# Designs tried in a protein design run: designed miniproteins, single chains, continued (4). Part 97

Each design is a single chain, and the fold is of that chain. pLDDT is the mean over its residues in the fold that is shown.

## One batch from the design tools (miniprotein)

Design m15575
Fold by ESMFold2-Fast:
Structure m15575 (fold): chain A 66 residues (1-66)
Amino acid sequence: MADEAERRALELLQKALEYVKQGNIEEAKRYVDEASRILREAGLEPTPEQVELFIEIGKLYEEKKA
């Protein structure tokens, strides 16, 4: 389960990054929320790679909201 949860969360965060770059903020939010939910349910802390994706998505989100 942990391996699958980590992989799935990473995939969702990568998709969220794609959506925020496209200006689809609402869809990006859904992907971020789903990734966070998967990690929480599995009792996992985000990996350094996932943390970096969260930061990048947040930066682009703020830029696209303007």
Scores: mean pLDDT 79

Design m15576
Fold by ESMFold2-Fast:
Structure m15576 (fold): chain A 60 residues (1-60)
Amino acid sequence: VRDRVLREAEELARRGASADEVGRRAFLAALQAGLPTDEASEVGDEARRIALELGAPERA
């Protein structure tokens, strides 16, 4: 589940989504997949960091 969400986040970043958008969508996707809030927050933070490393802007 986590790996799939992070892969989708990377694709969003490559398509030009902001880091905030990528992190938010990853967090929501993790919650929908049944991850606890703590783990979903970690997934969102990780996705946001990946987006920034790929050159995504912080904000829309």
Scores: mean pLDDT 79

Design m15577
Fold by ESMFold2-Fast:
Structure m15577 (fold): chain A 86 residues (1-86)
Amino acid sequence: MAQRAANLTVAGQLLAVGAILEKDPEGALRAFDTFIEAVRLYREAGDEEGAEWVIEQAKKMAERLKEALPEHRDEIDAALQRVLDA
């Protein structure tokens, strides 16, 4: 289900952008949960390149989120690590 994984990756990016604009740490964590689901779906489909793409998107969003939410850097880094471990 590569299309479902791609759709979840876009949804995660939109959630992350919303969290940046609204300074919303809860939305930031929801974005990473969505990226974890996308990584798992790509890996279940045998699409290693798709999983790698999701991880790169999550890394980019983590850097932007840490700038927007500096008090939540450790929480964002922990959430990113869960994406990497998915």
Scores: mean pLDDT 86

Design m15578
Fold by ESMFold2-Fast:
Structure m15578 (fold): chain A 97 residues (1-97)
Amino acid sequence: IPPTDPVLTKLYEQGIIIAFPVEVEEGSEVFINGEYAGNVIASGFGTPPENSPVAVGSGPLSYVLLSKPLQPGVEYSYEIKNGKGEVVAKGKFTMPE
C-alpha cells in the first residue's frame, strides 16, 4: 500500500519504511549489506517523501518495510531479489542524519 495513511507516515519518520527507485513485485526480498532486511510491501509510480534516502522525485517506486531501523548518516548497499532468488535491483544509499 502506498504511504498515504498516518501509520505509514510514522514508519517513514522512524526509518522503518524506505522507498527504492525501482518497481518490483510485492513480496520481493530486500538485502542491506548482504543481510535480509525486509520485504517489498507495495510498488508503483509515485513520489517518495522529501527526506527519502534512496528514491528522489517522481518515478517507479518499491516501498519496503524493514525488520530493523537503519542508522542515520551511514551508507548502505542494497539488493532486491525476486521469488527465484534473482537480483532485480541493486545500489547504494546514505541514511539522513
Scores: mean pLDDT 72

Design m15579
Fold by ESMFold2-Fast:
Structure m15579 (fold): chain A 85 residues (1-85)
Amino acid sequence: MKFEVTVGTLDPAVTRFKPGEKLIVEYSEHVVKDAPGKITLLPDSSTIEDDRMVNVYDKEGKYLADAIVTEQGGDPNKLEISLLK
């Protein structure tokens, strides 16, 4: 399943994305913990499950990175993800 999201808050270690950038994320089958680097995403209309691996794409559908969903931070309209290389 694909979700459109907006980049919110970035860990200073994450330099590939800008706040306000539009991204697409898609569920992957694998779950990975303790990934380095975090970004906060604001989902458009869908909630992504915690502890799921996702593939990250730009707004044009080009693959950028793998990430894991770590927590939703108590706000159902926000996602926290950790980027994988």
Scores: mean pLDDT 59

Design m15581
Fold by ESMFold2-Fast:
Structure m15581 (fold): chain A 85 residues (1-85)
Amino acid sequence: MEEKKKEILEKVRELLDAAMGSAVPAVFKLQELEDFLKENLSPEEAKKWLERVREAANRIIDAVEQGNYDEAEKIRDELLKEIEK
């Protein structure tokens, strides 16, 4: 579980970093995460992870589009900290 959790954390970090720069790259990173979660977790666990990450990514994209980079960074950092627990 620990190794899978570390890989999830790394993929989520890459996705959120992509969302900070542009919405388009984030879509491809989300697909990579979805595929990894489906291969490595139960359907229920994968769904919960996808919903949480997708919601955070959408909020980051919205914040960046509004020019609110501080809010986007806060959303990114809060999700990454929760995953590390």
Scores: mean pLDDT 76

Design m15582
Fold by ESMFold2-Fast:
Structure m15582 (fold): chain A 88 residues (1-88)
Amino acid sequence: SNAAKAAALFAEAEALYAEARRLGREAEEARAQGDEERARELLVEAARLALEAVRKLAEAYRAAGDEEKAKKLEELIKKGEEEVRELE
């Protein structure tokens, strides 16, 4: 069912966001220790995971029939891809 698919995709997105936040915290700790290179690597990984989470959210809203919200998230994905590219 579309509802079950949307629920699964939403759960995947939440898991990816949680991991991205954890890496963001590790990046702040690395910066506090003066390790700017490790902080950068962690932030790039966090940004990639956050971007994957938004992709899963867009798929979830599409599966749920919310095309307008899915479209708005797709615009965020394009911006996020540019931001991640700038970090690399």
Scores: mean pLDDT 87

Design m15583
Fold by ESMFold2-Fast:
Structure m15583 (fold): chain A 80 residues (1-80)
Amino acid sequence: KINELLQELAKEKDIEKRKKLIEELTKLIEEKYGKEYGDEFLKEAKKILEENPDNPVEVALEISRKILEIKEKELEKKKK
């Protein structure tokens, strides 16, 4: 699911469609990690879109890194 949305994001040039893909990713992050991480993800994703309007591949890579960061934070919280 997440990987499929990231691949779509890497190919998508339309800003409105990118926003919809970010909303779908945010929903999945909220379902898996909770609303706090979903809100954090949405803020960062909007910033990434604004900074990389002409490079969909870079947007997808930065978004992927943010998802990995959230996943790592969840693991650290569980470890202590």
Scores: mean pLDDT 77

Design m15584
Fold by ESMFold2-Fast:
Structure m15584 (fold): chain A 80 residues (1-80)
Amino acid sequence: MARALRRIAEEAEAAGAPAEVVELIRRLAEAVEAGDLEAALAAEERLIETTRTLSDEEQRRVLAAIARANAAVAAEEAAA
């Protein structure tokens, strides 16, 4: 999952998502990769709260980035 989260952060940054959202996704990826469940949960909670404060346009950019990253990861998984 850490690879998928890193891809989501890259796509979100490319889509012009707020820097705080991109940083929280990166923190979540790092925590997951490190096996730090407490840090991962804390980052996820902050990401959800931050996303709720975004404009409709910003929310759409973040969701589109997540969808693109998940589609890319799913295509790679299907090839395995």
Scores: mean pLDDT 75

Design m15585
Fold by ESMFold2-Fast:
Structure m15585 (fold): chain A 71 residues (1-71)
Amino acid sequence: MTDEEIKARLDELLSTLDPEAAQILREAYSKATPAQRQALVDALEAMRLAGIELTPGHARLLKKALDELNA
C-alpha cells in the first residue's frame, strides 16, 4: 500500500469515529514512520471489522504504542 493509499484509508476510517479520537489519531499518524502508518490503518480496520467502538481512550493507547516504538 502506498503512503497516499494509507492516508486515504485513514481519512475514510477517521470520518466514522468520534472527533476527539480522530484528532488524536491524525496527530499520531503525522509523527509516525511509513511502517507505523500502515500498522495504524491495519489496526483501525481490524477494530472496525471486530465491531469495537474506538473511543478517545483507545486512540490515546494507539498513540502511546506508536510513541513507544519510536523511543
Scores: mean pLDDT 78

Design m15586
Fold by ESMFold2-Fast:
Structure m15586 (fold): chain A 86 residues (1-86)
Amino acid sequence: MNEKIAELHEEAHRKFKELLENPTQELVDELKELIEKIKELLIEKGKSEGNEEQVKLAEELEEESIRLLEEAYEKLLKKEEEKRKA
């Protein structure tokens, strides 16, 4: 389980670097999917360990991560628009 979560984090990190260089809605959607998969694995881990608090935290972390991703994307788009005007 931990290895799979680590793999998804590495993939998300790679996709986020791509987003920083070329901000596209497709990369945002891919990152949202990765965040959802990480949440699912954290929920499964929490259930297998009998940790109800971990399950709740995983749900809250998904919502916060998606919000932060969308905010980062908007800032990147604004920066790219300014760059095109220059």
Scores: mean pLDDT 77

Design m15587
Fold by ESMFold2-Fast:
Structure m15587 (fold): chain A 68 residues (1-68)
Amino acid sequence: SKEEEYRARAERLVAEMEAILADPSLTPEQKRARLVELLREYVAARNESGFEDPELEARMDAIARALG
């Protein structure tokens, strides 16, 4: 289904963002640049699909909180 396709894509993007935040080898500038690109892709995918996954939204809230 389109919802399952969205969930799979969004989950991959969220996991990539979490991995970037947790990567001690990346500078704050490198993390910010990569996260901005992935965040735009996540928002675009969500808007295109019309779906929201509560677990993924909660993980996105945690990512946003970590960024300040």
Scores: mean pLDDT 86

Design m15588
Fold by ESMFold2-Fast:
Structure m15588 (fold): chain A 70 residues (1-70)
Amino acid sequence: ALAEIRARVEALLARIAATPLPSEEEIAAALAELRALGREAEPFRDPELAALVTAARLAAIGAAIDAELA
């Protein structure tokens, strides 16, 4: 369960990193998936997983800002 959620967050983060200029649709989908994963992770109270979810969310937001500024 915890390892599965972590693997899904890591896979999503890798997907974001593989797309230099993601579309608004790709960013919205990634943020929605991270929101769902964050809720699934919340009961575990794992600070490393919480940090990973936060890092992935910031990566998606950063990509959105970069796309807007390009």
Scores: mean pLDDT 73

Design m15589
Fold by ESMFold2-Fast:
Structure m15589 (fold): chain A 59 residues (1-59)
Amino acid sequence: MLPVPAEAVADVRTASNAVRAGDEVEIDATSREFARLVAEAMGLRITAEEDGRIRAVRA
């Protein structure tokens, strides 16, 4: 579980910037658990989950 892969963090950062405009974005991640944790830490609201992918929007 540690450390969080840079790819997962980068995906969430990219999504966070896009979602700041109110858009829903898809976060690709190998680990669903990592993606969810990072998205929540970044202040994103999870709208849907698929195996290895998280969709989120700005809360």
Scores: mean pLDDT 59

Design m15590
Fold by ESMFold2-Fast:
Structure m15590 (fold): chain A 98 residues (1-98)
Amino acid sequence: SKKKKAEELLKEFAEKYSLDLEELEEIVKKVLEGDKTPFEIAKKNLEDENPDVRKAAVEFLGILALYGYEEAKEPLEKALEDEDEEVRKTAEELLSLL
């Protein structure tokens, strides 16, 4: 199930970045209910000079896409052209799950 994979990746994202899982679940819920603000922040972070910030943004956008947030697919596809190999690989892996 794409939703089950999204839930697994969201938990891994929370652990990796030392974030509260319950707070992240609420953020995802808000995006799915029409609050585009967390999505727009993630899109902006794809333009960050730090590849680690761009990679985190790709991971979050991939999780949103797996939850069914279709608007996250286009910025994920753009990340396939990123200058950093790890950012590109992360986008490729997440798109393969869609």
Scores: mean pLDDT 89

Design m15591
Fold by ESMFold2-Fast:
Structure m15591 (fold): chain A 58 residues (1-58)
Amino acid sequence: DEFHREVVRIANEALETGDVDAARERVKELLLKHGYTPEEAERIADRVGRALRETRAL
């Protein structure tokens, strides 16, 4: 639940500020803290960054 709240907070901040790169790094760090491997964290963070950029383009 704490993990979900942090992910939502990061995503909302990125959508408001447009700072997708900062959001990507925060998501990556959060995933690493929760036991994801560096490769998994990088892949997921990249996907989140792409989704946020596409949402901002709307």
Scores: mean pLDDT 78

Design m15592
Fold by ESMFold2-Fast:
Structure m15592 (fold): chain A 89 residues (1-89)
Amino acid sequence: VEKVKELNGKKFIVIVTPADKMGEIVKKLREAGIDYITIAGNPSKEVIEKTVKEALEKGIKVFIVQPKHLDYVLKVLDEKGVDYEVIEE
């Protein structure tokens, strides 16, 4: 989370975390006043792509992602030419 605070606004940030840790990370980001989007559960590829696009349109640069969705989220970001940092928590 400390690294997220440092990079927020400079890079797109992808936080990879298991579902049981998501609540803790969400709490820390809220306390820091950082806007974020979560990608969890079993969304379709179309839903993931839509979520990424909507976040970019809103200026949100922090994603909290389960490991099983990481590869596809990074693929969508690469296709849009977005510079990103991956952080494991």
Scores: mean pLDDT 77

Design m15593
Fold by ESMFold2-Fast:
Structure m15593 (fold): chain A 68 residues (1-68)
Amino acid sequence: ITEEQLREAGREVQKKTGLSVEAGIVAARLIYEQGLSEEEAAALLSDATGISKKTARRAVRIAREVLK
């Protein structure tokens, strides 16, 4: 996965959720670089950022959809 693809996922997450581009990039990295499930990635993102698990899950799904 390229840095440009990560930035595109981050921008789409920001547009749809209001989270930072950097939070969206972290969501994409958790799935594609660390191979985590959506549930695992959402739990880690929620814990790291303090956002709700529902918002984290949405961010993770958006990142995955952008990079398909």
Scores: mean pLDDT 83

Design m15594
Fold by ESMFold2-Fast:
Structure m15594 (fold): chain A 56 residues (1-56)
Amino acid sequence: SMESEKLAEELLEALLNGDEEKAEKAQREGVRFYLAGDEETARLLSEASREARKLL
């Protein structure tokens, strides 16, 4: 969904910028989506974290 994609983009941006507070906020929001049954959001956030790790 557009909301899931936006959350993943926000996480990637926060991780690349070293913004720990923003990254934590995005991760908490992702957990809420996962608990509501949105496994796709969890997958997108995991992918964003992997991409950030490759660039750092």
Scores: mean pLDDT 77

Design m15595
Fold by ESMFold2-Fast:
Structure m15595 (fold): chain A 72 residues (1-72)
Amino acid sequence: SLELDAPDDLIAKVAERLEADPAFVAEAEAILAEGKAALAAGDEAKARALAEEGARYGREQAERALAEVRAA
């Protein structure tokens, strides 16, 4: 789940904007696919780094979407 310092209605709008953003969806799917491949190869360090990158990217995009929702 996305954890944001915002009311539930704004969090729902952020989720809708992220799900409707093909660039975000494509990047999230790419990070997930690379993470799964790293785990299958036994590269736990790479899988951990990709999980951290995915969490950071998701947070940055969610905060951007929240700012856009608040500005609208």
Scores: mean pLDDT 79

Design m15596
Fold by ESMFold2-Fast:
Structure m15596 (fold): chain A 62 residues (1-62)
Amino acid sequence: GGTYKAKVTKAGAEALSRFADVKEGDEVTYDSKNNTITFKNGTTVTGEEADRIRPYLEIIEK
């Protein structure tokens, strides 16, 4: 399904620090089918929160 590898951007690291210990260049999994983002520490965000976070990610693999 629509699952992608992505990296946290510099702006994303600053914006996402409230959810997890997230740093620039951290790899995350984006599931476009379920609109979920899973961070390397296992923290998962869904729906509207995932929509807010997605612009702070650079998709690196389809």
Scores: mean pLDDT 75

Design m15597
Fold by ESMFold2-Fast:
Structure m15597 (fold): chain A 68 residues (1-68)
Amino acid sequence: APVLTLHELPDGSYVVEGPPATLVLVDGSTRQLEPGDVLPRSELTPDSRLVIDGKTYLLVNAVKSVEL
C-alpha cells in the first residue's frame, strides 16, 4: 500500500503528506522529507527511492500523487 501521499501543485511541485521519509535520488544524494515539505518535480524520478521506518520502496510503489 502507498505509505506517503504527494499532492501536486499548479507549478508541478508536490506537497508531502504522511510519515517522515528519506528520499534517495538517482545520484545517491539524500533528502529528508517532513510532512508539509514542498518537493520539486525534477527530484521525482522512477529511479528514486523512499526509506520509511527502515524499509526501502521504489518511489512509484510508495507514493500516491493527486492534484490539489
Scores: mean pLDDT 72

Design m15598
Fold by ESMFold2-Fast:
Structure m15598 (fold): chain A 72 residues (1-72)
Amino acid sequence: ELEKLKEKAIEVIELAVKLLGMPEELAKEYKEKIEKAKSEEEINEVLREAGEEIRPLREAAEERNPGASVSS
């Protein structure tokens, strides 16, 4: 179902905001693109583009969390 794919895609963007510190403004743009998508292919294209944006955010998040406790 296209709607279900859109919900999953939006959830991925939401996770990027929560886990990687993606700006809410940027996330809003990607969510709108996902909602406007007419096919699974278009949704996947938006997620690919979002993936490029979160690449530097992921690196920044890893540097930002030097004290993340890894308890066995």
Scores: mean pLDDT 73

Design m15599
Fold by ESMFold2-Fast:
Structure m15599 (fold): chain A 67 residues (1-67)
Amino acid sequence: MMDELKQQAANKIAKEAIDAVDNGASLEEVKEIAEKLGKEAVKEGLSEEDAKKIVDAAIRIAEHYKS
């Protein structure tokens, strides 16, 4: 189901973004990681709109975690 793919993408992208911050990545590096994973999720069948929302959410979580 599309909602399961969306949930898997959201969990993976958020986890990778937080892990990157924990390892000392800059916010620009986190954005690159999240955008790359979002692009891969689109290739797996996620819509570009849903991927963008997930990427944006993961970046906001990382920004809050880093601040």
Scores: mean pLDDT 80

Design m15600
Fold by ESMFold2-Fast:
Structure m15600 (fold): chain A 88 residues (1-88)
Amino acid sequence: LEELRREIERARAEAERLARPYLEAGDEEGAIEAAREALRRVTLALARYFAAKYGKEETIEALRRAIEENKDNPVEVELLEEALKELE
């Protein structure tokens, strides 16, 4: 779990670094696109961490709920769906 937590922190830092120039320019879409791969890694690492700590079935249910709650954010839905597929 500690190694996976470290991976999450590293991936988050990378996403923030990649997004920063675009966010400073007010380009939210560009920020998301630039950080997309790092955000994908964060989402996958979080899903693996949750599955390891609480169980696979509980994590799948949580991901399905998160997808429903985030329907207004298509990028986040896509990342969550990838995490769901990875665990199945």
Scores: mean pLDDT 77

Design m15601
Fold by ESMFold2-Fast:
Structure m15601 (fold): chain A 75 residues (1-75)
Amino acid sequence: AIEEAKRHLEEAIEALRAGDVETAKRHLEEALKHLSRAGLTREGLATAMAVGKAINAGDLETAIAILEEAIRRLE
């Protein structure tokens, strides 16, 4: 569960670096499902909300930084 979530968060970061917001959102949604299975629903939702806010503001750099921090906290 946690390793699958981490993989999807890493894929979301790569999609954002490519400017592919649609693919990034898909991977973030998959990561949330795996985080929920691991008992990390609150943490996953907080990350998704923060990333969504940054994306809506056009701030992909901040969205990537939030995802990188989320991955570090899973270790």
Scores: mean pLDDT 84

Design m15602
Fold by ESMFold2-Fast:
Structure m15602 (fold): chain A 69 residues (1-69)
Amino acid sequence: MKEAIIEATVPPQAHDEVEQKVKAAGGEILEKRPDGHLVVRVPLEEASDIANFIIDLGGRVHGVKIVPA
């Protein structure tokens, strides 16, 4: 199955909500920085939902890469 790597910046107040949503989607946190930088790996089918969730919480999506599982 294909997966997506999403690179984003998330407001500090939204970090826990984004992490919970990623984990619920069967993804994992690859990198998290105090400045809000976040890299996550999710099933490709969930990538648009996760990206939109980040944007809705006031975050920015810097890139999405499609990778093999």
Scores: mean pLDDT 81

Design m15604
Fold by ESMFold2-Fast:
Structure m15604 (fold): chain A 58 residues (1-58)
Amino acid sequence: AKAEAERHLALADQAEANGDYDTAIEHYKRAAIAFTRAGDSAGADEAVKRIQELAEKK
């Protein structure tokens, strides 16, 4: 199920809004893994893009 991945995306968005980029990146990584396990390659790719964008801002 994608619910675990979606939960991690929500937590990542909250951490990013708080300026906690390390926590946001960790949750995006967990979301990417959860999407991959759910067979959602598009969701996994999106999570990876978010990680790359945040790494550029650090």
Scores: mean pLDDT 80

Design m15605
Fold by ESMFold2-Fast:
Structure m15605 (fold): chain A 73 residues (1-73)
Amino acid sequence: SELEERKKRLEEEIKKNPDNAMAWLSLGQVYLLMGEYEKAIEYFEKAYELAKETNPLLAKVARSNLEIARKKL
């Protein structure tokens, strides 16, 4: 499926660039769309940790998505 192909590409991106907070955020959003809320939370938390001191806007987006995913549990 399109989501599974996107997931695979993002996982490969994270292997090459593990500090790419945007890739962690995007993969979290893929898990959220797939209904895998616990994994979405894990990836949004990682995106937040990577971005919180270097990219305040991305950190804010990660926290918002984290709250949405937590409410789904």
Scores: mean pLDDT 89

Design m15606
Fold by ESMFold2-Fast:
Structure m15606 (fold): chain A 73 residues (1-73)
Amino acid sequence: IEELEERIKEIEERIEELRKEIEELEKELKEAEEKGDKERVEEIKKRILELEIELGLLEIERAVLKRILEKKT
């Protein structure tokens, strides 16, 4: 049970890191769009998509682990 709580904490920390990274990339994306840098825009969009996929997978894992923890209580 304690191992599940530790894993949930690790996931929550990684989710926070990913959200901050996405926010920073969104700012860079806006700047690149304003400058008309099409290559940079595509590069940033691809990176955001990769991070959003990772974030989604971690959110699913967190939800599953929380449900397992609740059932054991």
Scores: mean pLDDT 83

Design m15608
Fold by ESMFold2-Fast:
Structure m15608 (fold): chain A 61 residues (1-61)
Amino acid sequence: SEKKKKLLKLIGEILRLIGEMFDLRLKYEKGEISEEEYEKKMKELEEKIKKLLEEIKELFK
């Protein structure tokens, strides 16, 4: 199904972004980045995930 293929691609992109959030958290915990830089980059990743979740929601309307 075309809809199912698009869903899998969107899920894959979300999983990739979650992986980036995990890596960012590890860098922060190691002291490799500042708290300000960590918070800014986490917010950017959260906003990207939110947009992808909205696209998934639209697929099932």
Scores: mean pLDDT 87

Design m15609
Fold by ESMFold2-Fast:
Structure m15609 (fold): chain A 90 residues (1-90)
Amino acid sequence: SVDDMISQVSQLMSNMGTYVSDDDRPTFRRLVDQSISQMRSNPDEARRLMDEAITIAMRSAGDTGNSDIIEQASSNARNIRDIMDQYMQS
């Protein structure tokens, strides 16, 4: 269901938010919130906004130079995209 998707994506994005820089965090949170708000009415826009938020988190993870953080960010990004793809194909 959409509610299950929102719950799973919100949890994963909360995890990604932990390694987002302080400067980028307000933009990251706004993009995540806007994406979630569009998931029922405009899935394509929701996906676009989520991809923008993921890009910010991935850049912040890369900036740490920490391989464990980078691998975790990559794993979370793949899981979010897979969850959204499953919803969009239904």
Scores: mean pLDDT 84

Design m15610
Fold by ESMFold2-Fast:
Structure m15610 (fold): chain A 65 residues (1-65)
Amino acid sequence: SEARERLLRLIGEILRLIGEILDLERELAKETDEERRRELERRIEELRKRREELLKELKEIEKKL
């Protein structure tokens, strides 16, 4: 099933993003430089938005199954 292949690929991408966000959040927790903290916060926000987009796509595929 093409829908199943798409679903599994999408889940894999979401898990990767969660991992990246978690790594950056861990880095942010250790960071004391204000400029670097702002950079990390911005990057985390961008990845969270991408995660939300993929979760919406996942929801739409789920509705068609």
Scores: mean pLDDT 85

Design m15611
Fold by ESMFold2-Fast:
Structure m15611 (fold): chain A 74 residues (1-74)
Amino acid sequence: MQQAQQHEQQGQQLFQQGNYKEAGDHFFQAGQLYEAAGDLEGARRHYGRAAYAYSLAGDDKGKKEALTKARSLT
């Protein structure tokens, strides 16, 4: 959980700075860590945030991967 929260905070800071690609990477890593912990809502939320950040960065591949991850969660 602490590592997931760390990536979430780093992603938020990078997003505020306009570094959308790195923000997306950190949100994606937070999503993976929440998923591994069984927090499916936390995982969906952070994969969604990653997709949005990747979209702003023009990273279509990152956006699609993050959306696929969010949609695959049960």
Scores: mean pLDDT 86

Design m15612
Fold by ESMFold2-Fast:
Structure m15612 (fold): chain A 55 residues (1-55)
Amino acid sequence: GKATKEQARKGLEKAKAQKTKSAQYSVAGHARKAAEEAGDEELAKEAEELIKQAR
């Protein structure tokens, strides 16, 4: 189903809590998709920045 804005925010928090770059990349990618589905462009942008930093 489509993700909610709250699910996207929790996904982003979870990504920030990851200890390895590979885990941050994976979780941030999931959070970005959830933010896009929820229509939260700011949250999607923040997740995309984490993806770039974790790469």
Scores: mean pLDDT 78

